# Ledger of designs, part 58: designed miniproteins, single chains

Each design is a single chain, and the fold is of that chain. pLDDT is the mean over its residues in the fold that is shown.

## One batch from the design tools (miniprotein)

Design m2001
Fold by ESMFold2-Fast:
Structure m2001 (fold): chain A 60 residues (1-60)
Amino acid sequence: SQEAEERRRKEQEEVAREVGRELRAIGDAISGEISVEEAAELVGEESARNAKRLAEELKK
């Protein structure tokens, strides 16, 4: 039905926005634009730690 398709589209748009938001926060943490603590609030502690490790490796 039309309503089911619209619901699915909104769900997909929300997932895409969430993924985009997380990727931007990770990128900002890698570039040093935000702190690891700020990144942990936005994308969670594990993702923030991984971003920090990657940033340190890129400076090598």
Scores: mean pLDDT 75

Design m2002
Fold by ESMFold2-Fast:
Structure m2002 (fold): chain A 60 residues (1-60)
Amino acid sequence: SEELEEMEKQMSEEQREIAREIADKLHEIGLDFMRELAAKGKGQAQLDLEEAAMRRRKEE
């Protein structure tokens, strides 16, 4: 019984720690991915947006 209580307490603590670690990792991965997208897509995405805006103005 005491062993089961200890395991449950340890499992709960371990689960909380893992959840926090995953959340932190996901946040960092998200930031790195956004940085990479910004660096690589900056020129092309900007050109595509400008072209779309010009076409929209021409058809207005």
Scores: mean pLDDT 69

Design m2003
Fold by ESMFold2-Fast:
Structure m2003 (fold): chain A 81 residues (1-81)
Amino acid sequence: EKQKLLEEAEKLEEEGRRLFEEGRYEEAALKYLQAIALYEKVLGKSHPQVLETLERAAEVFEKLGDDEMAEMLRLSIERIK
């Protein structure tokens, strides 16, 4: 059960990365946020994989010009570190 959720999160993260490379930033953001939710559920909010995916999501929102969301994600990372 937990392993299947981790595999789903990894797949979502990979899809997000592909969409980011294609310049499809809005879709990439959604995939990364979905991956973060699953990683948090399975591994806990302070896990290194959650931090890494939060960093990727922040970069995507910076590309979108959504400075407020990017800052919120950056603050989440700092609270965990």
Scores: mean pLDDT 85

Design m2004
Fold by ESMFold2-Fast:
Structure m2004 (fold): chain A 110 residues (1-110)
Amino acid sequence: MIYKKTLTITLSGEDPSKVKNGSAAATTSLQLRVIAEQIENTGIGSKALKVTSEILDDSNPNELTVRFTVYAKSEADATAAGKEILEEFKELAEKYGLKVTKVDEEIEKV
């Protein structure tokens, strides 16, 4: 039996005035996309069978929403992988002057 965990993370500007500053905001959004792709490609969450990432909304230069989908053999493994992804994503986002403002988690048997 396989478990599917969906982790939807919303990042917002730590300083709204800094993030709203034209090309800097656009560059930060692009760098966060590269980070999301790196997380998917490096196999973060060693207990996961598969991890995928998807950018849901980046139309607001002050906000970026990314969805991670984790497949694992157990609910515990799916949860552990999700925590690992969230912590690494928070750490990298802070480097770019963004912080996690919302996290939505779902888990189901597939």
Scores: mean pLDDT 68

Design m2005
Fold by ESMFold2-Fast:
Structure m2005 (fold): chain A 88 residues (1-88)
Amino acid sequence: SEREKIIKEGLEAAGELQKLFEEILKTHPEAKPEIEEFAKAVDNLDFDAAMKALDKLVKVVPSIDKDKMTKNARTVIEAMKVKKELEK
């Protein structure tokens, strides 16, 4: 049940990141490369690379909620790691 809860929280966090990306792209379409770099780092489970990409994104879009982006990225990465352990 604990692992299922972590996976569910990860799916919710991934959905929240997708909504944030859509909102940013509506107001700042020029930020697409930085969003793609951030998303790729999250998909690769590379939290340090995701934070570096987020720092670049904040320079293009200073109004971004950096804390919210960081929290959701961490939650997605943790959930993906748990899911990979269950697929053994």
Scores: mean pLDDT 85

Design m2006
Fold by ESMFold2-Fast:
Structure m2006 (fold): chain A 76 residues (1-76)
Amino acid sequence: AVAPDPLLPLEVEEAYIDRNLSDEKLQLLARIETLLRFLEYPQGEIVARLKQLSTMPIAQQRAELARLEAEVQARL
């Protein structure tokens, strides 16, 4: 827990953080979809997993991506 240097008004800072988090979540979901397709998961299961992950915190999405990358690496 480090205090940030507050150079911006709180309202502008919050909007900036929200945009960056949304973009990162979309990028993570796109990467996860690519790996699930590579691992030959059924289309219905891919859709269900992406829907579930989209409601999860970004930290959980990153953890799932790391697990899938490890699974791909183990099969190569």
Scores: mean pLDDT 71

Design m2007
Fold by ESMFold2-Fast:
Structure m2007 (fold): chain A 99 residues (1-99)
Amino acid sequence: MPEEIKELLKKAREYGKKANDLYQQTQQQIKNGSSVSTVQQLLNQFKDYGQKAVDYLKELAKKTGLDFFKNMAELTEKQMKKDIDDLQQQIQKLEQEKK
């Protein structure tokens, strides 16, 4: 395997792990009644790291020509959209409770 492909795999896994950790942290902060600004900052970091993981998977698909990485990128992007929508709904509910 070319060294470039190994580095892309490492970065995809690293950013995927960071995104997952941020998703769990964001959920915990919502449950604990943290400020909307704190939760929004964590959600923005989750979006950034998750998008980087997807971008590295897309680059892997392009460089290897393997449908496996293309499918992983598509599934990861779909899961991120669902997670973002779920978190945004929880944040909106938290904002309504302060009115």
Scores: mean pLDDT 84

Design m2008
Fold by ESMFold2-Fast:
Structure m2008 (fold): chain A 100 residues (1-100)
Amino acid sequence: MMIKIVNPETQKKMVEEVLPNAEKAVEELEKELEELLAQENPDPIKLTSIAFAALALIVEAEMVIEAAKTLKDEKKKEEAIKRAEEVKKRAEEILKRALA
C-alpha cells in the first residue's frame, strides 16, 4: 500500500469525517457530470475540473481504506472499507466518463 496513516487521531478522522464527506462529494460530482453531459456541447474546462475532482476523491477513498484497516472493531472496519471502495469505484467511473 502506497499511503500509510500512522496517527490514530488522523485514522479516526478519516473514517468519521472524511468518508461521509467523500460520499457526499461523489454524489454531487455525479450530478454535475450528468447535467454537463446532457448539454449538446459540454464545456471541456468544466469536464476537466470534474476529472480533477474525481482524481482527488480516488486518493481520499484510498486514504480512508488504509485508515479503516487500523480499526479494532471488525464490523466497523469492513463497513468503512466497503463504503470507501464504493466511493473509489464511483469516482473512477466519473473520471472515465469526464475524459471520454
Scores: mean pLDDT 81

Design m2009
Fold by ESMFold2-Fast:
Structure m2009 (fold): chain A 61 residues (1-61)
Amino acid sequence: SRVDELKARLEELAARAREQGLEGVAAFLEDMIASIDRKGSLSEEELEGIEETLESLEAAL
């Protein structure tokens, strides 16, 4: 699903952040994953917000 795809991208990015010593960024991304797991369902606006965050950080990392 789109949610599972975004979670996989967040996990990959958190791993890259930790590899670069950016523990705060990794913790932020891990918290986003935990929040998604608790909600079980996300609105289109929430999904778009996560995608924008991923695009920005993927370009930087």
Scores: mean pLDDT 82

Design m2010
Fold by ESMFold2-Fast:
Structure m2010 (fold): chain A 86 residues (1-86)
Amino acid sequence: SVDELLEYIERLLERATALEKKALADPSVPKELRHEIILASAEVAVLYLHLSVLKRYGTLTDEDMEKIKKKAEELEKRLKELEARM
């Protein structure tokens, strides 16, 4: 459902935010890695906003849901990779 997908992306955003805080607190983290973490977090936030807007206006199609879900899954994999590099 749309609500389940929103909750999933919200959890990803919380996870990305926690990773940013951890990276900022650790001076041994390379600048390039910190930058990648910030950008990944921004992408999750944009995806959440996009889904929220489409839901609000009732313009959300099954195709939109599939694309957003796939993007969220890609971002989750990217966050896991970034976490492993910490």
Scores: mean pLDDT 86

Design m2011
Fold by ESMFold2-Fast:
Structure m2011 (fold): chain A 65 residues (1-65)
Amino acid sequence: APSKAEQEAMVEEIMKRTGASREEAVAALKANNWDLEAAVKALIDRQVDEGVELLVEGVEKVTSE
């Protein structure tokens, strides 16, 4: 685990590169074993490929009405 100063630097860099919030940056770093490049890539990939899990793609309406 990196030092507190290094953690803060990594968090700020992710926020600057991805536009994520501080909490999102910390969560991404923890999920990716404090790998800055992996965390940035994961956040960007989610925006391009899936987005957020709660987000439902409006491709086709489930009109079972």
Scores: mean pLDDT 67

Design m2012
Fold by ESMFold2-Fast:
Structure m2012 (fold): chain A 99 residues (1-99)
Amino acid sequence: SALEEQLLEQVNEILEKLGLDPSKYDYKLSPLDKKLSDELAKKLHTLRVYALRNNIFGRLSVAEAHPLQYFYDAVLAGDESALGDFLLRIDLELGLPLR
C-alpha cells in the first residue's frame, strides 16, 4: 500500500540516521505483524527494541495530535525522543495495538 511504502522509506531513513542494522536484532513474527510486509515488520521491531533499550517512550496524546511526518522530521533533525511518538503514531495509523 502507499502508506506501507511511505513507512518503509521513513523507517529506512531513521535506521540509517541512528546507525541501526536490523540483522543484529532477533525477530520473530507476531500475529499482529502479519498485516505488514516482513521487511517493514522486522525494521519496525528494530526501532521498537532500540527505543525500549534507550527508555524512549511514546506519549499517546502527542502521537494523536500530530501526523507521522512531524515526528519523522523531528527524529531526522536529531530529536531522538520523538522516536517513541513516531512509533505510537504508526500503531495508530495501522490500527495496531498500542505497545
Scores: mean pLDDT 82

Design m2013
Fold by ESMFold2-Fast:
Structure m2013 (fold): chain A 71 residues (1-71)
Amino acid sequence: SLEQMIEEYLSTLSADVRREVTDLIERLKAGEISLSEFEERMAEIIASIADPAEREAALKIAGLVRHQHLA
């Protein structure tokens, strides 16, 4: 499922990045931030990631979360 894919990618992130990304997802789900704000914050996090594989995982999470939110 979409949620299982998100969890799988989250598990590949470093602890600090995972915490930040998980917090943003929870805030989006709670309606505390807009999808636009979520995307802006995710772009900032992704830009800070040095490891290419971790960056790719974060990019996939952003896309999957957007798809889930708009469904």
Scores: mean pLDDT 86

Design m2014
Fold by ESMFold2-Fast:
Structure m2014 (fold): chain A 68 residues (1-68)
Amino acid sequence: EKEVKELLEKAKQLEEKSKEAVNNALAAAKQSSPSLAAGLVAKAKEIEAQGEKKVKELLAKAEKLREE
């Protein structure tokens, strides 16, 4: 069960880190020119999508290990 705990902790850390990165990119967009802001918003969406995918993969791996 230690391995399951480690995967769940990594998933939580990735989720928090992704949210922080998205918030930082959106905050920077508010302070930037309209052209730069569009790029930062796109970057935030990309970070969110990548983070969600990785978190789901870690949660699925934890579930599989729990069943074994």
Scores: mean pLDDT 79

Design m2015
Fold by ESMFold2-Fast:
Structure m2015 (fold): chain A 61 residues (1-61)
Amino acid sequence: SMEHEALREEALRALEAAIRDRASPEELRKVTDRMVARAREAGDEATALALRLETQRLLAE
């Protein structure tokens, strides 16, 4: 849905900004947890899972 796409885009931009700002792994997890909570409140478990996987990918780099 449009709402789920907007939330996914917002979350990805937040993660990209945190990485650009040289956020620690702990800070990245906090950003992810906040966005995952918002996705779950919206009933968007697919976005919640995608955000967790993206954070794992970024922390592996």
Scores: mean pLDDT 77

Design m2016
Fold by ESMFold2-Fast:
Structure m2016 (fold): chain A 79 residues (1-79)
Amino acid sequence: STDIIQQGRQMMNDQMQQIRDDTRRRFDDSQRRGDDITRRVGQDDGDRYRRQSILDSADISSQRQRDMMQQYRDMMRRS
């Protein structure tokens, strides 16, 4: 039982770290793309892109967190 609890914690930690790293990477990419749009088209278009990218990234992160929690619950129910 202790080993299963430790495995569950490790899985949660690993997945949370991956979610954070992916979210940071998506943010950085979106900022660079937004800056490119600002230079080519204008500030309003760049800002619109950045706002949409933040919303899209938040949705992805929320979906991944829900999936992670479901995996954890499934693991605990089998123990």
Scores: mean pLDDT 83

Design m2017
Fold by ESMFold2-Fast:
Structure m2017 (fold): chain A 94 residues (1-94)
Amino acid sequence: MKEVEELAKQVVEKTRAGDWEGAAKADERLMKLIKDAIEGGAPKEELLKMVEIAGETAREVARILGEREGDPEAVERALEALDKLTARLKEAIA
């Protein structure tokens, strides 16, 4: 969990700084940890926590990008869709 949280934080911070390469590398590592946990049969509670962290990370990245690109209405709709996806994934895991 701590490694997942640290990588999620790096994705957000690097995105905010405009370090796209660093953000992409941190995201690749985060996704690999989640994939390895799923394939390794990690406990449902651990998978649920990983999904929550990934969802929060994606939401914050979308918010940062929306502030830079200047389409706040499209970002708001994307955030709503992410919330629904996160809820659906939590339901499937639970």
Scores: mean pLDDT 75

Design m2018
Fold by ESMFold2-Fast:
Structure m2018 (fold): chain A 114 residues (1-114)
Amino acid sequence: ELERARKLIEELAFAERTDSPLETYRVAVAAYSLALRYIRKRFGKTEGGFVTEEELKEAREWLRKQPEYAPYIDRAEAAGLTPAESIAVALTYLRVPKERADAVLEAFRELKAL
């Protein structure tokens, strides 16, 4: 999953002008999966462990205390994203160029609005 998610993010970075909401959505879904795995490991849960909304909020607040993640968590919250989506966006910003991470943030915002 991690390798596939990284590959999709890199493919989005290579496809400068795909103008493809579907491809951006795929990258967003992969980032979301990465966020869930990160949270499960952080809270010592098994791979199939259920993550509660309260644990997602706690993980988001923990990331907000990290200077490298804080601006991206704040940006995602300003866009109206859920705690899980905010974590996914913040993790994406540390893995891909800013312009591609901005596209992922926008995809989550647009999908939530429609």
Scores: mean pLDDT 65

Design m2019
Fold by ESMFold2-Fast:
Structure m2019 (fold): chain A 63 residues (1-63)
Amino acid sequence: PKIIEIGKWVTKGKEGKTVRELLLELNPEFEGKEDEYVAFVNGEEVPLDYVLKEGDEVEILLK
């Protein structure tokens, strides 16, 4: 599929959560489909198990 942006924001009050947890918090229907998404933090690709930190700029895209 085309790369489609599904969310981008700066992490505030979500530090300590993984990108996967954040994705599922926003869209519970993505459970079991998390591997179809790619995540970037501060412009660098990260695994979905990346632990978010205060001020991280998070972008999640559909592959």
Scores: mean pLDDT 69

Design m2020
Fold by ESMFold2-Fast:
Structure m2020 (fold): chain A 72 residues (1-72)
Amino acid sequence: SPLQQQIEKIREMIELNEKSAELLLEESKKLSKSKNPKDQIKAKFLELVALGTKTMVERLKKRLKELEEQLK
């Protein structure tokens, strides 16, 4: 059904974005250990991007739950 296809696409988007956020946070953590000011700025930027990505994932999870409840 079109609804099942939409649910599967949202699940895939959640998984990909969660993995992306994890990689950004790992890189941010590595750069934050540097004494170079450029690395510190980059670390903070990556942390903010990862936080934004996590916020988007939470919105997608809420949408997914609503769609799954429609199939039940």
Scores: mean pLDDT 89

Design m2021
Fold by ESMFold2-Fast:
Structure m2021 (fold): chain A 80 residues (1-80)
Amino acid sequence: DAAREEFLRRAERVGERIREAYLLYVEDPEKGKKLLEEALEEARRLIAEAYAASSDIGNEVAALLGKALKEAKEEAEKLK
């Protein structure tokens, strides 16, 4: 399924951006906050697009991004 593969690739990239934004937030709160806001908005749009394509794809994308967000927060907390 080409659509599913594309959505999963996009979800992985957005998850990576969320992680980088949280790490930057520890070092430079102003820049990190801006990047985090942008990454989270992109995540919300991607989840909406995925659900519009298929509830199964939407659920899978939402789960991947939710896990990425949780892991990013945990990693950032370890740097304090």
Scores: mean pLDDT 85

Design m2022
Fold by ESMFold2-Fast:
Structure m2022 (fold): chain A 75 residues (1-75)
Amino acid sequence: MEADVFGPLEEADRLFRESQEEPDREKAIELLREAIRILRELLEAAKRHYPEEWVKFFSEKLEEYEKALKELEEE
């Protein structure tokens, strides 16, 4: 397969998990922003090359991560 989505997806999930475990709020925000950046890139790739179910999956995951970022930034 010419597009490796599993490597970036695993990295985004790792960054999200690290953001939830990070006691420094500013570092947690940075980790979460990087996870969101990776998911946005995956979503754009999915829109061009993958079935609608993958687009929906990445869209829903991105919404969850963006909600977590907003909650963290508003505390």
Scores: mean pLDDT 79

Design m2023
Fold by ESMFold2-Fast:
Structure m2023 (fold): chain A 56 residues (1-56)
Amino acid sequence: AMPTAANAPPASKEELDEAYRRIRELAEQAGRPDMADSFRAGLEASGVVPEEVELP
């Protein structure tokens, strides 16, 4: 069946973990590991994964 935006499932735990891992790698490369912790907290609070994982 073709998925619709109206009933799209929320991000899975696996997707959240993958997004956090990517943010952590980028934060470490930028010398800002504190950013990974802040982003992780945000993902856990909202339960969503951003379309693209990027540091500001």
Scores: mean pLDDT 62

Design m2024
Fold by ESMFold2-Fast:
Structure m2024 (fold): chain A 84 residues (1-84)
Amino acid sequence: MDKEETIRLIKNAEKLAIEAHETGDDILRGVAEIALAVGIVTSRNKGDEELAKALEEFLDAVSDPNATPEQIKKAAEKAIEAAK
């Protein structure tokens, strides 16, 4: 997964996570969680520990039932910055 593919994955996961929060669709949240888990494994396999850590923090925000949409967006922004 290259830089552009990683940023696309993060943006798609953010969109799905926000939609899941707004609609209550647990399947959309699950898809976002799987996408981020793949991103974490791929980042670690490349030795990109900073990106892997940012993606784990984003996954934690997506999976937290008390997280706000603003917190999810902030975690996504941090992950995008780490992917640059």
Scores: mean pLDDT 83

Design m2025
Fold by ESMFold2-Fast:
Structure m2025 (fold): chain A 76 residues (1-76)
Amino acid sequence: MKEISESVSKVVGGSILAMATANELKDPEKKKKLLDETLKLMSDFDKQAPSLNPKQVKKLAEQVVEQIDKLVAEAK
């Protein structure tokens, strides 16, 4: 449904930002940590989302995006 699609798009956008940030990092250890933690957040979202209604998926997506934003800030 459209609401779920919007939520998935936000999570994907956050992951793309994390991947772009990782690519700009010169420290391979920080790069690996950012990628690993982002993948864990994506995996957790994928596992939980099918059991939730569209409003719950939107809230979960917002939480995942906020956590990705924090990881990106920490990696800088």
Scores: mean pLDDT 78

Design m2026
Fold by ESMFold2-Fast:
Structure m2026 (fold): chain A 85 residues (1-85)
Amino acid sequence: AEERKRAAEIVREAVDILTKDPSKEAFERVAKLAREHPEFAPGVLAAAIDHIYRLDREKGKEVLEFYEKNKDDIDAQIEKILEAV
């Protein structure tokens, strides 16, 4: 129960970060947030994008499109941050 509550809180923070401005810096902030909670690191980004897309399709599409356009750079940066755990 407590772990599920913490996971939901982390995803909510990631949603807020990405919704405010879908930039490489925003994805880096999400990766750092996931790094602080390694038990939930896998899937935080995917869950955040999915939640944004469900709540606001246009914003979710914007975030997903930005990620797809820059995925190689974003994925490399996220992997580097997560490896520092």
Scores: mean pLDDT 69

Design m2027
Fold by ESMFold2-Fast:
Structure m2027 (fold): chain A 80 residues (1-80)
Amino acid sequence: MELPEELKAEVDRLVDEAAKEIIDMINKGESFFDALLKAMNRLAERLSELLEKHGITDPELRRKLFDYALKKLFEKIKEN
């Protein structure tokens, strides 16, 4: 099952928010690991809410969406 481009755009927005949260926490003296864990937990909550909003219950699509989000998040934080 392919990820719809519309969902990818929404995930990209949530990832951008998570990346900003990581940078903000680090700037406030938080460790990278603690900042990453907190941001990942919030991202997971938001992704679950996004899936629920769109009525998506397929475990494979959910997995692909989470994998895509995590990959994008690591790309964003690696650049900073």
Scores: mean pLDDT 79

Design m2028
Fold by ESMFold2-Fast:
Structure m2028 (fold): chain A 65 residues (1-65)
Amino acid sequence: SNAMKRQLERRKELIDAIRKALDIVKKYESKMSPLELAQALFDAIGYALRGEYEKAEKVVKEIAK
């Protein structure tokens, strides 16, 4: 059914976006405090869910200093 196919596609899209956000944060996590890590995760996931992966990486880099 068309509805089942759309749900599966959206689920994969969300999971892939979150995984990519986590990979971005992981690249810089050693340079961050626990509080900075939490901020980076929230901001990176937010941008990634909008497909704005370059903005996600930029914000994480700024937090990591």
Scores: mean pLDDT 83

Design m2029
Fold by ESMFold2-Fast:
Formats: structure tokens, C-alpha cells, sequence
Structure m2029 (fold): chain A 88 residues (1-88)
């Protein structure tokens, strides 16, 4: 199971990544893939905005889905890899 501190770190990292995806989508309005990723990123940002304690299961699932959608053609990003990067 994930430590509450690790869940908070993942949420913080995904907030930054989600904001980056939204910015990319803003520059590529004709790309439906980018627009779809931005929708999930916005949903994850809304859920991860609560900084009190570990995320509820629904918020965690949204974060996982956002991370999956944030994976681009040249890079496969897994939640375990995101955790490893946060730990580094």
C-alpha cells in the first residue's frame, strides 16, 4: 500500500504534469488526443486539490487514469515509474 506521503507526492507531481498537458492541449486545439488528455488532467486537478490527507479511492483512480493518458508516443509512463521518480 502507498504511504500517505507518497500519495501526496504523486498528487503534487500529477498536478504539475496535468497543468503541462493542459498547456500542450491549448497549443494543439485540433488534436483530439491532446484535448481528451486535458479533460482527464482537469478532472485529476479538481480531485487532487484537497491537501488534508491521503486521497480517496476515486481521486486515486482519476490520478492513475490521468497518468496513463499523460503517456506520450515516445514515452510510456507507469505509476510505478512516477513513484520511483518522486522517491529519487
Amino acid sequence: ALDPAEQAAIADLLRALAEEVVEIAREHPDDPRAQRAAELARAALARSGTAARPLDPAAAELIREAARRLAFEGAEVDLDELLARVRA
Scores: mean pLDDT 59

Design m2030
Fold by ESMFold2-Fast:
Structure m2030 (fold): chain A 65 residues (1-65)
Amino acid sequence: GPLDREAFAEGARANIEKAKEYLEKGDLRKASIYTIVAMLLAGVAGDQEALEEARKLGEEIDKKS
């Protein structure tokens, strides 16, 4: 239901925050893992803004890899 989607959206946001932390530290592998998890959770939640943010993080990581 809607509460399940909210939980997935919160999970997406938390994983985006972790991805940003690891990207800032130069840990591209961990940043990539958190970004992939965030994209999956955002997709399930239907959170288009979180999905777009995670997608952009993934593109930044790929350019540095």
Scores: mean pLDDT 85

Design m2031
Fold by ESMFold2-Fast:
Structure m2031 (fold): chain A 90 residues (1-90)
Amino acid sequence: QRRRVLADKAKRDLDRHAQQHMTDNPDVPVVDVQIMRDRAYSMIDNQVQTGSSVGTINKVLSYGKQWFDDPVVGSRLMIQYYGDRSRRVK
């Protein structure tokens, strides 16, 4: 329950960040922003489902926000984080 509430808050924070990115970058295709948002949502949901800590969920949110600020750097951080986590649980 607590993790689900935190994930919902994280998703709202990510939505606000995505909206700000679209406002600051009006030439960016909406579909690209939606794809990035949906992928970040999936990462957050995965952390909740696997029982990850509050700190881990917040870290995924931070990486998701960076994905909007710099798609190359943010994507790399999200992939690295997910890879490291998968290695630790397997």
Scores: mean pLDDT 61

Design m2032
Fold by ESMFold2-Fast:
Structure m2032 (fold): chain A 97 residues (1-97)
Amino acid sequence: MVKEIVKKLEEKLREAGKEEVIEEIHKTSPSELEKALRLAAELALDENEELREFGLEALRELAKLTGDRGLEDAILLAEFIHTKDLEAARKAAEEAK
């Protein structure tokens, strides 16, 4: 299960041109679960809506498999960060004009 999630997440990150991120996560993450969490979080924080939804869905599946309440909180935080980042970008564009 977790290994299959890791593989799917790596494929999506490669499509996004983020092979360097995959390599770093592989080298620095001691477990398959930690790799899956970090890969999913990278996608969940992406500017691309399709990649973000894919990452969030993977995080939800991992939360369901582990019963981890902290992971549920992390999913909510990732959704919030995306919303806040877009608002900040819009304000910066208005200030520059």
Scores: mean pLDDT 68

Design m2033
Fold by ESMFold2-Fast:
Structure m2033 (fold): chain A 66 residues (1-66)
Amino acid sequence: SSMEKEIKELEEESKKIWEQMVELAEELRRHRDDLAKSRELQEKINELGLRMGELSKRIAELKKEK
């Protein structure tokens, strides 16, 4: 169904965002003493976190539909 396809696409996007957040968190750990780089990485992580929240909400809404 179109709903199942949309859920799958959103879950794949969520997985890619999670992988990006893991990479950025590791990079943040390596650059902990670089304030400018740490700020840039933290901003990127925050933006991805907001997108993850939006995807999670949409997936939950779709899963409630019959």
Scores: mean pLDDT 85

Design m2034
Fold by ESMFold2-Fast:
Structure m2034 (fold): chain A 80 residues (1-80)
Amino acid sequence: SLGPELLTLAELLREAGIPEEVVEALVRSLSTLKVTPEEAALLKPHAERIRAVVEEAYAAGRISEGLAFLALQVLRIAEQ
């Protein structure tokens, strides 16, 4: 369990217009600490916007440094 911070990040991503399937892919990748080819394909087109939302949420104190770091690592893997 990634706790209340992951729910906050998921809500912020939905508010930013990220599709639900992409939000679910990010949540799965963060929960399993791995990115499947299917998850990478969903995340890659939205990686820049997701990165911006993560960085803004961290700067606003809404998510921890640890969650922000993990989310950015998932995006890095998806873009490979």
Scores: mean pLDDT 86

Design m2035
Fold by ESMFold2-Fast:
Structure m2035 (fold): chain A 88 residues (1-88)
Amino acid sequence: LEARIEELRAQGPALAEAARAYVEANPLDEKDLELVKEAEKYARKAVETGNKEDADKAIALVKEAVGEPHAELVRAGLELWRLEKELE
């Protein structure tokens, strides 16, 4: 558990940089902003309930709106949160 948490934390900055670079190259339109808001709702539900389906939907919406780098960042963040909860 601890080794995986450390690995995910180490990858965070690179994933965040890739996500920012993607958004800079591909500016958000009105549809993308709507998808991001919906993704945020599902991500919050996933954190509250631990529901895999809500997590998967949040990741899919993020990928559609802001691309794969952001989807990877969200996936890593949700995995890190789950592992930290397991460690407690």
Scores: mean pLDDT 76

Design m2036
Fold by ESMFold2-Fast:
Structure m2036 (fold): chain A 77 residues (1-77)
Amino acid sequence: MSIEELLKLGEEYTDLSVKYLLEGNRRLGSIYNSRSIGYYIRALGLSIEQGDAEGQERVTQGVKEASKRLDEAEKKV
């Protein structure tokens, strides 16, 4: 699986986590958040193994955006 595919999966599971948190389903929100984190960790590991500094920066930005979206969703619940 490529760094791009792992980043897309991280984003998709972040979207699901935010959706369920906003619906008041904290259990599903937490499960999908854990999955998104797993994909971002794999993307970071792969970018390090490949010496891809730009990939590492993209993963870092993806994690920052995901964290911001999840924090804002929690503030609304």
Scores: mean pLDDT 85

